# Ledger of designs, part 81: designed miniproteins, single chains, continued (5)

Each design is a single chain, and the fold is of that chain. pLDDT is the mean over its residues in the fold that is shown.

## One batch from the design tools (miniprotein)

Design m18993
Fold by ESMFold2-Fast:
Structure m18993 (fold): chain A 66 residues (1-66)
Amino acid sequence: DAADAAEAGAVAAASSGSEEAKRYGELGGQHAWNGDNEGAARYLRLAAEASTGAGKAAAEKGAQQA
């Protein structure tokens, strides 16, 4: 769901200490909220690449749900 992807993006942004990962998570969530599932998946994948641990897992889940 777009709503689930947006929530996952917000969680990824909040749980990451990296400014880059946080920015990509935020963008992914915004794109999901606007119904752009492809954009959401792209930015959440970038957030996952820039993250580690729980933040990476959350971003990967969001990308799959988008």
Scores: mean pLDDT 70

Design m18994
Fold by ESMFold2-Fast:
Structure m18994 (fold): chain A 75 residues (1-75)
Amino acid sequence: SAQAQAEELFRRGLELARQGKAAYEAGNTKEAIELYEKAIELFDEALSLTTDPALAKRIAVHREAVRQALEEVKA
């Protein structure tokens, strides 16, 4: 179902965001950027598939957190 796909994409995006944070903390800035950008892409796909407003709000909150982390890494 579209809901199951949205939930799976959101889960994968969260995993990539965690990997991005670990890469940044290890000093691997380029890898952190790539992982955060991929996480945002997965969040955007999940948002396009979900009709659940509660899931959409959760994805949006995490997307904004990853966007802020990406800006810090680029600075």
Scores: mean pLDDT 91

Design m18995
Fold by ESMFold2-Fast:
Structure m18995 (fold): chain A 78 residues (1-78)
Amino acid sequence: GPKPKLAYTLIPLAGGRTLLLATVPKSVLEDAKDPTDALRRVADYFDFDLPPNPVVLSFQQRDLPYGLTEVTAVFKAG
């Protein structure tokens, strides 16, 4: 199949929450200690800003071909 694109999207949700959809190399997340660390690594990879002390409400990771990973996360300001 076609190679997935390295990309992210931030979607504002009700109640000050944000949905992150991202595709990153697996190496970006392989040393992540927790979902908040993983979120910071994705933000650093794409150079987007996070609120101070972000709280991760949900985090899902799915392996893709070509050493890539799909991230679905919901977070808010802490």
Scores: mean pLDDT 89

Design m18996
Fold by ESMFold2-Fast:
Structure m18996 (fold): chain A 59 residues (1-59)
Amino acid sequence: SREEQLERFARRLIEEYGMSPAEAAEILAKFAGISLRTAARITARAAGVPTSTVLRGLR
């Protein structure tokens, strides 16, 4: 599914580019055209952290 593809992309941003979950969520929102909340939820799953942890990194 599209959501599974976005989760894999977020995981690559973290693992290959050394991005924080918050940074990866911002990139995901921008390039996928989704809300920051949705991007944070997907990125949280990729990183194995709560969505609230990703959202706290967003300023």
Scores: mean pLDDT 84

Design m18997
Fold by ESMFold2-Fast:
Structure m18997 (fold): chain A 64 residues (1-64)
Amino acid sequence: STLEELAEQYYQEGLEAEKAGDLETALRHFEKAAVLYQLLGKDEEAQEAAEKAREIAKKLGIET
């Protein structure tokens, strides 16, 4: 897969983990997606993934 496909895969896996209540896995996947989208210059997708990661971090008791 390309880096773009990998970023999309991490984002989707993050959503699935969040739905399943696996917040630690969701956080990791959204963080990876955000980094990859940033490297690809996809600012909107990077911001969305970073925002999802921040929401999950708050649920885990990690202040952002």
Scores: mean pLDDT 85

Design m18999
Fold by ESMFold2-Fast:
Structure m18999 (fold): chain A 55 residues (1-55)
Amino acid sequence: DPFQQVTDRLIEELKKLIDEGKLEEALEFAERWQRSHPDDPRIKELLEEIKKKLE
């Protein structure tokens, strides 16, 4: 499923941005992704991690 592969790749990229401390970029991409997939728990967890680190 190409859409699942794209989703998984984007989540991996978001995790890399978080690990590298590029929190502003990670937040922007995670927010855009959540708008398209509002009930995805993986994106919700990543958004919580990013927001926690930004505080």
Scores: mean pLDDT 75

Design m19000
Fold by ESMFold2-Fast:
Structure m19000 (fold): chain A 115 residues (1-115)
Amino acid sequence: NEKMKKLEKLFEELLETDPSDVEKIKKILEEILKIISSMSSEELKKNKDFILELVVKFVEERYSKLTEEAQKVVEEFIEGLIDILREKLPKEELTKFTYELSDKINKILIEKLKK
């Protein structure tokens, strides 16, 4: 559970980070990926829904405020996250995770287009 507390702290730091500070956002997201990549398949299966909620909350609250460079860093982070999960989760769990993430993120992007 120490890894999950550290993930929560890093996502809190992302929410406090200046949206134009691309290098700091990149560093925090790389640290998040490093922690997630260090988790076992069992730890990821147990915590995947909570990780999903942390990612969705960050995208929902900050994505529209990010520069185009920072948005690309977030997209690379999402790709890296899916790659880690593809290696460590059963196909059924991965499919559910990617569907839920895609559904929630597409909703955020639609709201951005309406602005």
Scores: mean pLDDT 82

Design m19001
Fold by ESMFold2-Fast:
Structure m19001 (fold): chain A 88 residues (1-88)
Amino acid sequence: LITKGSDLLEEAKKYFEKGDYEKAVIYYRLAVALDPDNAEAHLLLGEAYYKLGKFDKAIEWYRKAIELGTGDIRQRAEELLKEAEKKK
């Protein structure tokens, strides 16, 4: 039985806060797989890829966060997309 994507999202956030971006990516990817409509998970997965210097992947996930997100999440994803594009 699979757990809620929110549980994996919280675990990923803990790794991100510790600076373990490789593990954050793993747990964020699992969160997205369990809840593919979660805009926050897409945004945070993009931020983890950005921290790893994987700007093309960050851009991909920010675009999905914009498509799925509203309000603050969409705005943040749009801002981070522009920053990641400058790094290419």
Scores: mean pLDDT 83

Design m19002
Fold by ESMFold2-Fast:
Structure m19002 (fold): chain A 68 residues (1-68)
Amino acid sequence: MKKEEAEKLINEVSQRLERAVREGRLTPEQYDRVLELLEKAHSYLKKGDAEKAIEYAQEARRLIDEAE
């Protein structure tokens, strides 16, 4: 279940990032930070650490939401 939760969250955050970029809602620094967090989330998921993957994906989502 945690692996599926992490994969779903990472996918949702990636979709939100694409929309935010298209709408010009992120600064270059915010965009780079979200990418770094998503890269870490993918890395932990690949290593089997779904809990850490969820943590980093949640941080990325919060940053996007704060930028509107």
Scores: mean pLDDT 82

Design m19003
Fold by ESMFold2-Fast:
Structure m19003 (fold): chain A 65 residues (1-65)
Amino acid sequence: SEIDRLLKYLDKDGNGYITKEELKEFFKDQGVELTDEEVDRILAEADSDGNGRITKEELKKLLEK
């Protein structure tokens, strides 16, 4: 799955979380440059705990919408 490969790529630490920096870097590598404000907006939609990290499951839901 494209999504599963993406999640594995973003979770470089293998801890099951995707950080703001990892997400921003990935989109840049795909030719989409996001501002800090745009990344914060995406995280705010997915990160219910407000800790600046999203789970693989939360990111998968964003990508599947």
Scores: mean pLDDT 68

Design m19004
Fold by ESMFold2-Fast:
Structure m19004 (fold): chain A 64 residues (1-64)
Amino acid sequence: SLEEEIEKEKSKVGKEAAEAGEKALEYRKKAEEALEKGDKEKALEYEAEASLYMMRYTVYVLEE
């Protein structure tokens, strides 16, 4: 039914938000590790990825 489809989409969006948040944390952690090793290029790349996932997470959380 339409109601069930809406609930399923809502849950799906929530899962996408959670996944985006998890990936943001993962990339932030990788960026910090790369920076500690002096790999500036890799650290910047991971920071960019983390920022992208953080933005996605924020949008999903706000809009559902």
Scores: mean pLDDT 76

Design m19005
Fold by ESMFold2-Fast:
Parts: sequence; C-alpha cells; structure tokens
Structure m19005 (fold): chain A 58 residues (1-58)
Amino acid sequence: SVEELEAEARRLLERAREGDLEALERGNQIVTQLVLAGAVEVARELGREMAEIARRLA
C-alpha cells in the first residue's frame, strides 16, 4: 500500500541521514514506486529530502 511504502521510505530516510548510503539508494527506489502508485506529492517531498541528504554526503 501507499501508506506502507511511505512508512518504509521514512525509515530509510532516517538511516540515510546517519550516513547509510544503501538506505539512501533503497529510499530513492521506494520514491519511484510511490510515483508509479500515484502518490506524487508524497514522492516529491521524500525525493527532495533524499536529494538533500545526497548533496550533504557528496
């Protein structure tokens, strides 16, 4: 479900903030799944947060 995908993406986002690059990659994959499921606004918000973490880790 969209709710389960969002919850999983938010858990991965927390791990990514701690420097877990694998969690960042998996989180971006779930953002793509959210787009395909039609949850575009949530996907846009989470994708923006993931991109911010990626910039900080580069």
Scores: mean pLDDT 85

Design m19006
Fold by ESMFold2-Fast:
Structure m19006 (fold): chain A 87 residues (1-87)
Amino acid sequence: SREDVLAEAERALRHVLRTHFGLTDEQVEKVIATFREGVEQGLSEDELIAKVRALLEEAGLTPEQIERLINVVRQIYADYRDRLAAL
């Protein structure tokens, strides 16, 4: 289902944020909530990325960390869109 595809994207993103970027549980859940809200509202990739970028800047990530994480978010979003189109 659409909800299952979104839940899988959220699991992938949560894993990356915790394991590879060392964000706190609170910071992770803020990013996940923004991703979920943006996807459910039908935001474009660029609009979603802009909102996620603002949260990562607020979380104190370096510009280098932000760009690496944004690339992962773009990959997760693309996978989400492809899987959604296959439903």
Scores: mean pLDDT 83

Design m19007
Fold by ESMFold2-Fast:
Structure m19007 (fold): chain A 74 residues (1-74)
Amino acid sequence: DELIELLEKILKKLKELGSESVPEVEKILELVKKGDLETLKKKYNYTGSDKEFLEEMKEIAKEILEEIEELLKE
């Protein structure tokens, strides 16, 4: 699952940075692994389909990973 792999990469890098966001990302990853998309959609006020939500989450995760990698460059 591409989304799970992206979230695990983000989580690993955030742990390396000592980020306070680690618990939040761990909860998101747990909900995705459980398939509890309703809780996630409610959290982000998302009204589309589960498929569209997963595609949106993957794009956001890719952007977050790119930002973290850019920050680690310096």
Scores: mean pLDDT 77

Design m19008
Fold by ESMFold2-Fast:
Structure m19008 (fold): chain A 108 residues (1-108)
Amino acid sequence: MKEIEEKIEEIRKEIEELIKREGASEEEKKLVEEALEAAEKGDLDRVIELLDKLAELGASPELLRLLGRYAMLQYMKKGDYTSATAVAIVGIGRAFDVELREEKEKLA
């Protein structure tokens, strides 16, 4: 659907703007580009691996949610709703893990 393609482009722009605004490291930027490419290729295992690596590096919860949503939309465009659901859940879960770590550090 045209709407899915428009949403994919919208989310991609949001990711680029967020990375620039947050001053992401070169390592984080490289992992983001690899995650976008893996999602476009439909490599689910690689997308999940890259989301895990980004979360370990302390990527923002917002960035993890946007990447998960980007991958979800790419799988939806291909009609692969099972992979779309899986990657959406992983993105939300990794964002939540980072939020919990940030709250603990903020209170320490």
Scores: mean pLDDT 81

Design m19009
Fold by ESMFold2-Fast:
Structure m19009 (fold): chain A 78 residues (1-78)
Amino acid sequence: PKGATPEELEADILASLAAMEAEIGKKIAEKTIEDEEELKKLLEEIRKKLREIEEAAAAGDLERVRELLKELREFIES
């Protein structure tokens, strides 16, 4: 929920990240990426975005967290 406590938001974000991790694994298993180099680039970008989300969450920047989650979702779906 928007405006929840920082602890509750952090828990929700971690749950969302776990769900996204599962979706990423599913797409990889479905051979969405044929080239190993493309797979490495995809994983590196996901790793960077996840780190930024975690740092924004730790800072309590809810707007930044939501924007980064949107960017990550769009990146995974592209």
Scores: mean pLDDT 68

Design m19010
Fold by ESMFold2-Fast:
Structure m19010 (fold): chain A 71 residues (1-71)
Amino acid sequence: LEKAREHIEEAIRALEAGDIETALRHVAEAASLLRDGDPEALEHLAKAGQAAEAGDIETALEHLRKALELV
């Protein structure tokens, strides 16, 4: 759980720095660590990844913050 939180926090920091590629890698790592965890957290990580790929940084950050609250 702590490692999943660290990856979500690193994804947030990467997006704030404009590094979408690094953020997506951290989202994938967090999702892998939460595979058997809270489905709501996984859904927010999936939506964050989709928003980041679309360049919608604000929406991606919102979903990452919601995932962080659930982990």
Scores: mean pLDDT 84

Design m19011
Fold by ESMFold2-Fast:
Order: structure tokens, then C-alpha cells, then sequence
Structure m19011 (fold): chain A 56 residues (1-56)
């Protein structure tokens, strides 16, 4: 959960490289969801989905 929060803050600050590195450390399903939504230009939705997946 903390990794998703840190990744979201990095993305909001414009540090896309750090955000990507942090989401890659998430469980496989959560990382996949976050990265796919980042690529589609919907990173916030992706981080929310990743957070819910990691918390389940």
C-alpha cells in the first residue's frame, strides 16, 4: 500500500521514472494494472486499481 502512495506522489510531482520504479516493486497483478493505466494516460485510475488489488 505504501508503494502505491509513494508512486502516486512521484507521478503528481512529475517524476515519472520514480513512479514507474515504485509500481514495478508491487505484486505482479497490481504492477501490471498500474503500468497499463499509466501507458493509457490514466495513471490515477491505475494507481487506485493497483491499491485495491494490493490490499485484497
Amino acid sequence: AELVSEAAKAYEAGDFEKAKELVEKLPEEAARIALEYMEKGKPYDGFVAAYLTAAA
Scores: mean pLDDT 68

Design m19012
Fold by ESMFold2-Fast:
Structure m19012 (fold): chain A 68 residues (1-68)
Amino acid sequence: GEKLFEEGGQYFLKGLEARKKGDYETAAKYFRKAAELFREANRLTGSGEAGRMSEISEKLAEEAEKKA
């Protein structure tokens, strides 16, 4: 569970960096991957924090997809 949360965080940061560069297509891809990993972490640990990060990552992916 914890390693999935950590990996999700890494993809989330990569998404933020891509967004800073205006690469919304790449940002969306990374945010989608982060959301998947955070969702899996939440299923294994029951952590509301992982669930919240999954939701945030999905919203950021949708926003990036609209700008791509």
Scores: mean pLDDT 84

Design m19013
Fold by ESMFold2-Fast:
Structure m19013 (fold): chain A 79 residues (1-79)
Amino acid sequence: SPRPVDPREVVEQAARYFESLGKEELARALRELADDEEVARRLLEAAGEAARFAAEHNDDEAALERFVRRVEEIVEEAR
């Protein structure tokens, strides 16, 4: 059976990913929202959408740009 998804683990994984891209401010904002289950849910949906876009269009760069934009929207809406 699939493991229960821990919202804090989802947010931390996303924050580390954005830090690896040099997006320190976005990573910090995500960590401030680490206990928000709705933010974690929307991050998982955004990641799934980006992965699907990358697969369908064979364009990882465009998929990444869409993912970054979507996550910025999620953070702004949660503030």
Scores: mean pLDDT 79

Design m19014
Fold by ESMFold2-Fast:
Structure m19014 (fold): chain A 68 residues (1-68)
Amino acid sequence: HMEEGKKLIETLRKVAESLRPYDPEAAERIEKLAQEAEDYLNKGDFDKAKEIVSEAERLAREALLRRR
């Protein structure tokens, strides 16, 4: 579970990095959520970490679908 959570957080950070040149606001929000999720995961609050990862995934999906 913890290893899977860390891989998802790493993926979110990579998505944020790829978005940064095109949507810096979305990239910043996703990065902040990834950091929050990692902090909760490190504290053993797996339910909260999972909730935050889901929110970050939703924002990443919305940013990728957005036309500018």
Scores: mean pLDDT 78

Design m19015
Fold by ESMFold2-Fast:
Structure m19015 (fold): chain A 106 residues (1-106)
Amino acid sequence: MKKTVSKSLKLDLSDEALPEANTLIALFAQKVLKEIGAEKVTVKVEDENGSSPSVAKNADEKIQVTFNGPSTLTLTVEFEGASEEDINKAKAEMDYLFDQLEFISS
């Protein structure tokens, strides 16, 4: 059974906030891949110049993004055979991450 959870957020991150944002995104990806049993995490940043996707399929893979001014970040988590509890847990972790990203986007 294949399921997908996706959320988008408009962000305007300073260069100073970018390392913290990448750390938060990497910790989220590691948690859902290792603890929740996700198959794949994709983070996509869209700005006026295009789109830069980054993908992780296991907790050891590096996921990083770059922001060039105001951008839309889309985070997608894909599952094979996940329970509704696992899907809801991933959604809660995604909401927590997005709250943190909004807080540092100043």
Scores: mean pLDDT 81

Design m19016
Fold by ESMFold2-Fast:
Order: structure tokens, then sequence, then C-alpha cells
Structure m19016 (fold): chain A 65 residues (1-65)
């Protein structure tokens, strides 16, 4: 899944910016971004489409629960 890993590397900064837009705590935003990246990689490896914004939102909501 070299292609999936490369795509996620190109979008690392974008994912972090999305997380920071949803949560003011920088440490929690970084954790949400990391979790979203891992989840996106697993989905892409399975050939599933991913919405990065939705994945980040899910991880932010989970961290705030």
Amino acid sequence: SELAERILEEHREEILEIAKSLIEDEELAEKAAERALKKALELLKKGESVNLSDLVKEEVEELLE
C-alpha cells in the first residue's frame, strides 16, 4: 500500500489543519489528526474511499467525549 501511504503523507498538513479548525487544544488536534491518518490508511488499503474531513471530525468527537 505504498500509494496509500504516499497520498496520506501529501495530506498530513491538511489533516492537521482540519483538526485544529475543529478543536482549539493543539495537543488534542495532533492526536485527532494522527488517529484519522491511521484510520484513513487502513480504509485506503482495503480499497475503500475516505473523506478526510469526516474522519478527523469523528476522532475529534471521540477525544472530546
Scores: mean pLDDT 78

Design m19018
Fold by ESMFold2-Fast:
Structure m19018 (fold): chain A 72 residues (1-72)
Amino acid sequence: AEELARRALELAMEALKKAKTIEAVNLAIAGALQAIGALTIVDMGGDPRVAEEVAREGLRLAEEALRKAEES
């Protein structure tokens, strides 16, 4: 979960750096927030399965954001 969440944050940051549309920015922000949420669940001792699902969603959103940022 933590590794996936950190990867999602990395991709979200790259997407924000390359973003030329509000849609790409919004997807990158959503991906970053999901990743932060996953890390917070882990830090609070929450359910690791839920943390992994949240991290995977963050990664998906960040990957979509980067794709849209590069499609300009």
Scores: mean pLDDT 82

Design m19019
Fold by ESMFold2-Fast:
Structure m19019 (fold): chain A 84 residues (1-84)
Amino acid sequence: MEEEKKKKEEAKEKAKEATLEIAKRAIEGAQTTKPEDRDLSQKVGEALLALIEGDYEKAKKIMDELELDETSQKNLEKIAEELK
C-alpha cells in the first residue's frame, strides 16, 4: 500500500540533495572565478536553492535575470520539474 509513495518521496529527497550539492558547488565556484563570471555562478546557485525551498517565484525571477544559453535554461527547468 504505502511503500510506493515512500519510494517516490525518497527519490524526491535524493533529487533535492543532488540539486543542493550542485547549488553549493556553483556558489563555491563563484568565490574563485573571474568577477564577470562570479555573479552568474552565484545567481545559478541561489536559483537552485530557491527551487529546493519551494520558492519557485524567486527561482524564476533569478533565472529570468540570467542570460543563460538555451541548454543551461532547459537544465534548470528540468531540475525545477523534478522537484515539483
Scores: mean pLDDT 68

Design m19020
Fold by ESMFold2-Fast:
Formats: sequence, structure tokens, C-alpha cells
Structure m19020 (fold): chain A 90 residues (1-90)
Amino acid sequence: SEKKNIEEAKKRIFATGLVRRGDEAEARGDLRTAGDYYDRAGDFYEQAGDLESAVRAYQRALALYERAEGPDSPATRAMRARLAAVEAAL
């Protein structure tokens, strides 16, 4: 429906804005904040049905969480599980 298409487009635009904020945080060396932005961007891309963009955002979040907190942190483990679930849906 037209309403559904508009809502999905809004989520994609919002997600793209979060990616830019993540890029800026990563450039400053704020790895955890950058990871959080990409994680949130992935959630909005997933809600919009853009699973390919969601995977890319989650991959960036995972790499940043691993660098910031190590491979066994709660954030890293949660991101790895989320990424695997979305990749299985592609």
C-alpha cells in the first residue's frame, strides 16, 4: 500500500542518517558509540525490509563492538546473533 511504502521509505532515510552519525563517531575513535549507531541503523533498515542494508550496518556494528569491548562482550554476542538471523533471512 502507499502508506506502507511511505513508512518504509521514512525508516530507510532515518537509518541512513544514523549511518552518517556512526561514520562521524568512528572517525573520532568513539568505537562503542559508532557501533550503537550502526546497530540502530540496522534495526531501521530491517523494519523497512532492506535486509541487505541491515546486514551491512550490523556487520559494521559487530566489528566496532569487537574492537571496543572484545569478542565475548554482551553487545558483541547479541550483534553476532542478530547478524546471523538476518543473513539467514536473505
Scores: mean pLDDT 90

Design m19021
Fold by ESMFold2-Fast:
Structure m19021 (fold): chain A 70 residues (1-70)
Amino acid sequence: TLDEELKELAKKYYEIVQQRNDLVEEKRKKEEAGTLTPEEKEELQKKIEELEKQAEEIKKEAEELQSKYL
């Protein structure tokens, strides 16, 4: 059902957003502590961007599913 499919997408979205937020917090804490190297900053930023792209794809899938049922 649409509800079941949307719940599964929401679960995936939430998991990805949590991972993204954890990395954002890690980056922020290291910046505040002055321990964030330029290399670490680039690595964390790339991971954050990858998760953001995944979240955006899931969001589009959810919107497309809702459109089909409306």
Scores: mean pLDDT 83

Design m19022
Fold by ESMFold2-Fast:
Structure m19022 (fold): chain A 82 residues (1-82)
Amino acid sequence: MIEEAIRLLREAAEAARKGDGERAARLLREAAELMSKDPNVPEVLVDQARGAAVAAERGDFETAAEAAEELIKRLEEIKKKL
C-alpha cells in the first residue's frame, strides 16, 4: 500500500505542476485513502494529503505539489524503517 500511495503522490505532484487541479485532487484523495488503510502511516499525513487535494481544487497548485512532494519524503522514510 505505501509504495502505491507514493506512486499516486508523484502523479499528483506532476498533475498539480501542470495546472491539472481536478486530476491532482483525485490522485491526492486516492493516496489519502491508501494511507489511511496502512497502520504504519500517521493520521496527520492522511489529513495533509486531504488538505493538499483541497488546495489543488482551489487552484493552489504550488501548495498542492509541495505538500505531495513532502508526503513522498515522509512515506519513503517510513518505508525504510520497516
Scores: mean pLDDT 86

Design m19023
Fold by ESMFold2-Fast:
Structure m19023 (fold): chain A 72 residues (1-72)
Amino acid sequence: SMEAEKQQLFDALLRLLEDPRLSPALKGALALAMERLFGEEAQPALDALLRRYPELATRNEQLAAGIVRLVT
């Protein structure tokens, strides 16, 4: 179902944000893309990740837009 596919995508993106091999810039772009794709529903999970990984505050809007286009 679409709901299951959305949940799988959300979980995959969360795993990427926790990957220590991923650059801070790409993590920031992924966090911004998740805000745009999932809105307020993503906020509690993103807030928890930001407390653990402050680098997620780095914003790259061009990369985030590219990620949104890739998954929509």
Scores: mean pLDDT 70

Design m19024
Fold by ESMFold2-Fast:
Structure m19024 (fold): chain A 55 residues (1-55)
Amino acid sequence: MLTLEDARELAKYIEERTGQKFDDKDIEHLKELLESLGLKTLEEGKEFLDELLNE
């Protein structure tokens, strides 16, 4: 299961690539979204975001 700390690191990863800023509620929402997609680890989250953000 993704932790809130994992979601914070993934939010920072998105911020570095897109400039999008995340508050605590955005991070919590991101965690819920990633969990709904079946992503369970920080590494799975990064792989998903790499696929989404890299063309």
Scores: mean pLDDT 78

Design m19025
Fold by ESMFold2-Fast:
Structure m19025 (fold): chain A 74 residues (1-74)
Amino acid sequence: AELEAELAEESKRVGELLKQLRPLVDQHIDAVEAGAPGEEIRALHEQLTAAGKPLGEESRRSVEIEVELARRRA
């Protein structure tokens, strides 16, 4: 039950991180579509990359847990 509980918590964390990323993604898309200066677009891209790093780490952990659960049930 430990791995299943951990997977549920990771899914919750991913959801919260996605809520934080959505405004940055929208702002980046809006800036590109509006033809904002390259410096502004670059700064937004850097912010999005930095904010996305924790999401990548949590997603990787979720996959590791699912693989381990599948391995134990096989």
Scores: mean pLDDT 74

Design m19026
Fold by ESMFold2-Fast:
Structure m19026 (fold): chain A 90 residues (1-90)
Amino acid sequence: MAEELKERAEKLKAEIAELAAQGEIEPADAEIAIAALEAIAAGDAEAAAAELRRLLERELARGLAPEVAAEARARGDALLAALKAALEAL
């Protein structure tokens, strides 16, 4: 299970980094998401939960932001869903 968890985390990290490089996710959100996945891979559920909470708070704050936020938020929602699925698979 640990190897499968690490593989899932590394795959999601690569997807997140690529979305950030394409401008589909804000780089700061990508960094938080990658930190959450690294915590998951390390078995640190508390650190992972803290990073996911930070990401969620940024998503909510973006709900009040300019036009670009709508597409960025949709990408962020997909990212948050992937991280949540990874945590639930623990």
Scores: mean pLDDT 67

Design m19027
Fold by ESMFold2-Fast:
Structure m19027 (fold): chain A 56 residues (1-56)
Amino acid sequence: GKAVEEAERRYGVTREQIRNIGRLLGISQSAAARRILEDPEATEREALRAYLARAD
């Protein structure tokens, strides 16, 4: 969607990276892209926190 393409263009992130962030946060790829566009630093911290808290 537009948010995914805008995040790819603005921050040089790939569609797959955005999808993986969405998966970590339990949200859609489009919702993850929107969060990156609104607050990239907060989204990065939240994704890192989720990654570190994950169980195998």
Scores: mean pLDDT 81

Design m19028
Fold by ESMFold2-Fast:
Structure m19028 (fold): chain A 57 residues (1-57)
Amino acid sequence: AMETRKINLARYRDGEEVESETFTVTVETPQSAEENAAYSEQITRQIREQRERRRRE
C-alpha cells in the first residue's frame, strides 16, 4: 500500500539550528527484505528531487 509521510530535516552548527526543511514523500510500504532496499531509495530520491526543485525556485 502507498502512504504519504512528512520528513523534517534540521541542520545544526555549534548547537544552533542553521537550516530546517520539511519534505513530503509518497512511498509503498515494504513487505519484504527486497522491498526494504527499494523503500529507502524511494525516500532518498524524492528528498533529492524536492531539494533540486527548491533550488530552482
Scores: mean pLDDT 70

Design m19029
Fold by ESMFold2-Fast:
Structure m19029 (fold): chain A 66 residues (1-66)
Amino acid sequence: MEEKIADFRKELIEKLRSGEVELTPEELAVLYLHYIEGKTVDEIAERLGISKERAEELLQRALEKL
């Protein structure tokens, strides 16, 4: 699992660096906090001042754009 997350993290960073994906600031923040910083959806929701349901929605939308 950790190895699979590390591979996804590398691929995500490379796609963001290449500029091939156009994410909203909120979608980018949720992806970064969850996959790069390892924050839970609850922690992301608290940090961004949004609901847990909204944080999950933004995460799904960001993943669909990758």
Scores: mean pLDDT 74

Design m19030
Fold by ESMFold2-Fast:
Structure m19030 (fold): chain A 60 residues (1-60)
Amino acid sequence: SADEEIEKFLEELEKKLEAGATADEVTREAVRFVIENDLTEEQRARLAERVRELMKKYGL
C-alpha cells in the first residue's frame, strides 16, 4: 500500500540522515518521492510532518 511505501521511504531517508545527508538532499528526495508515487494531499501532509520530525531529530 501507499502507507507501506511511505514507511519504507522514511526508513531509507533516516539511514541517509545517519550518513550525514543535508536538509537540501532530504527535501529533494521527499519531493521526488511525492511526484513519483502520486501521493494524495493527506499523504503528502503526513509525509511532510514525518520528514520534518526526522530532520529535527538529526539537528536539521
Scores: mean pLDDT 84

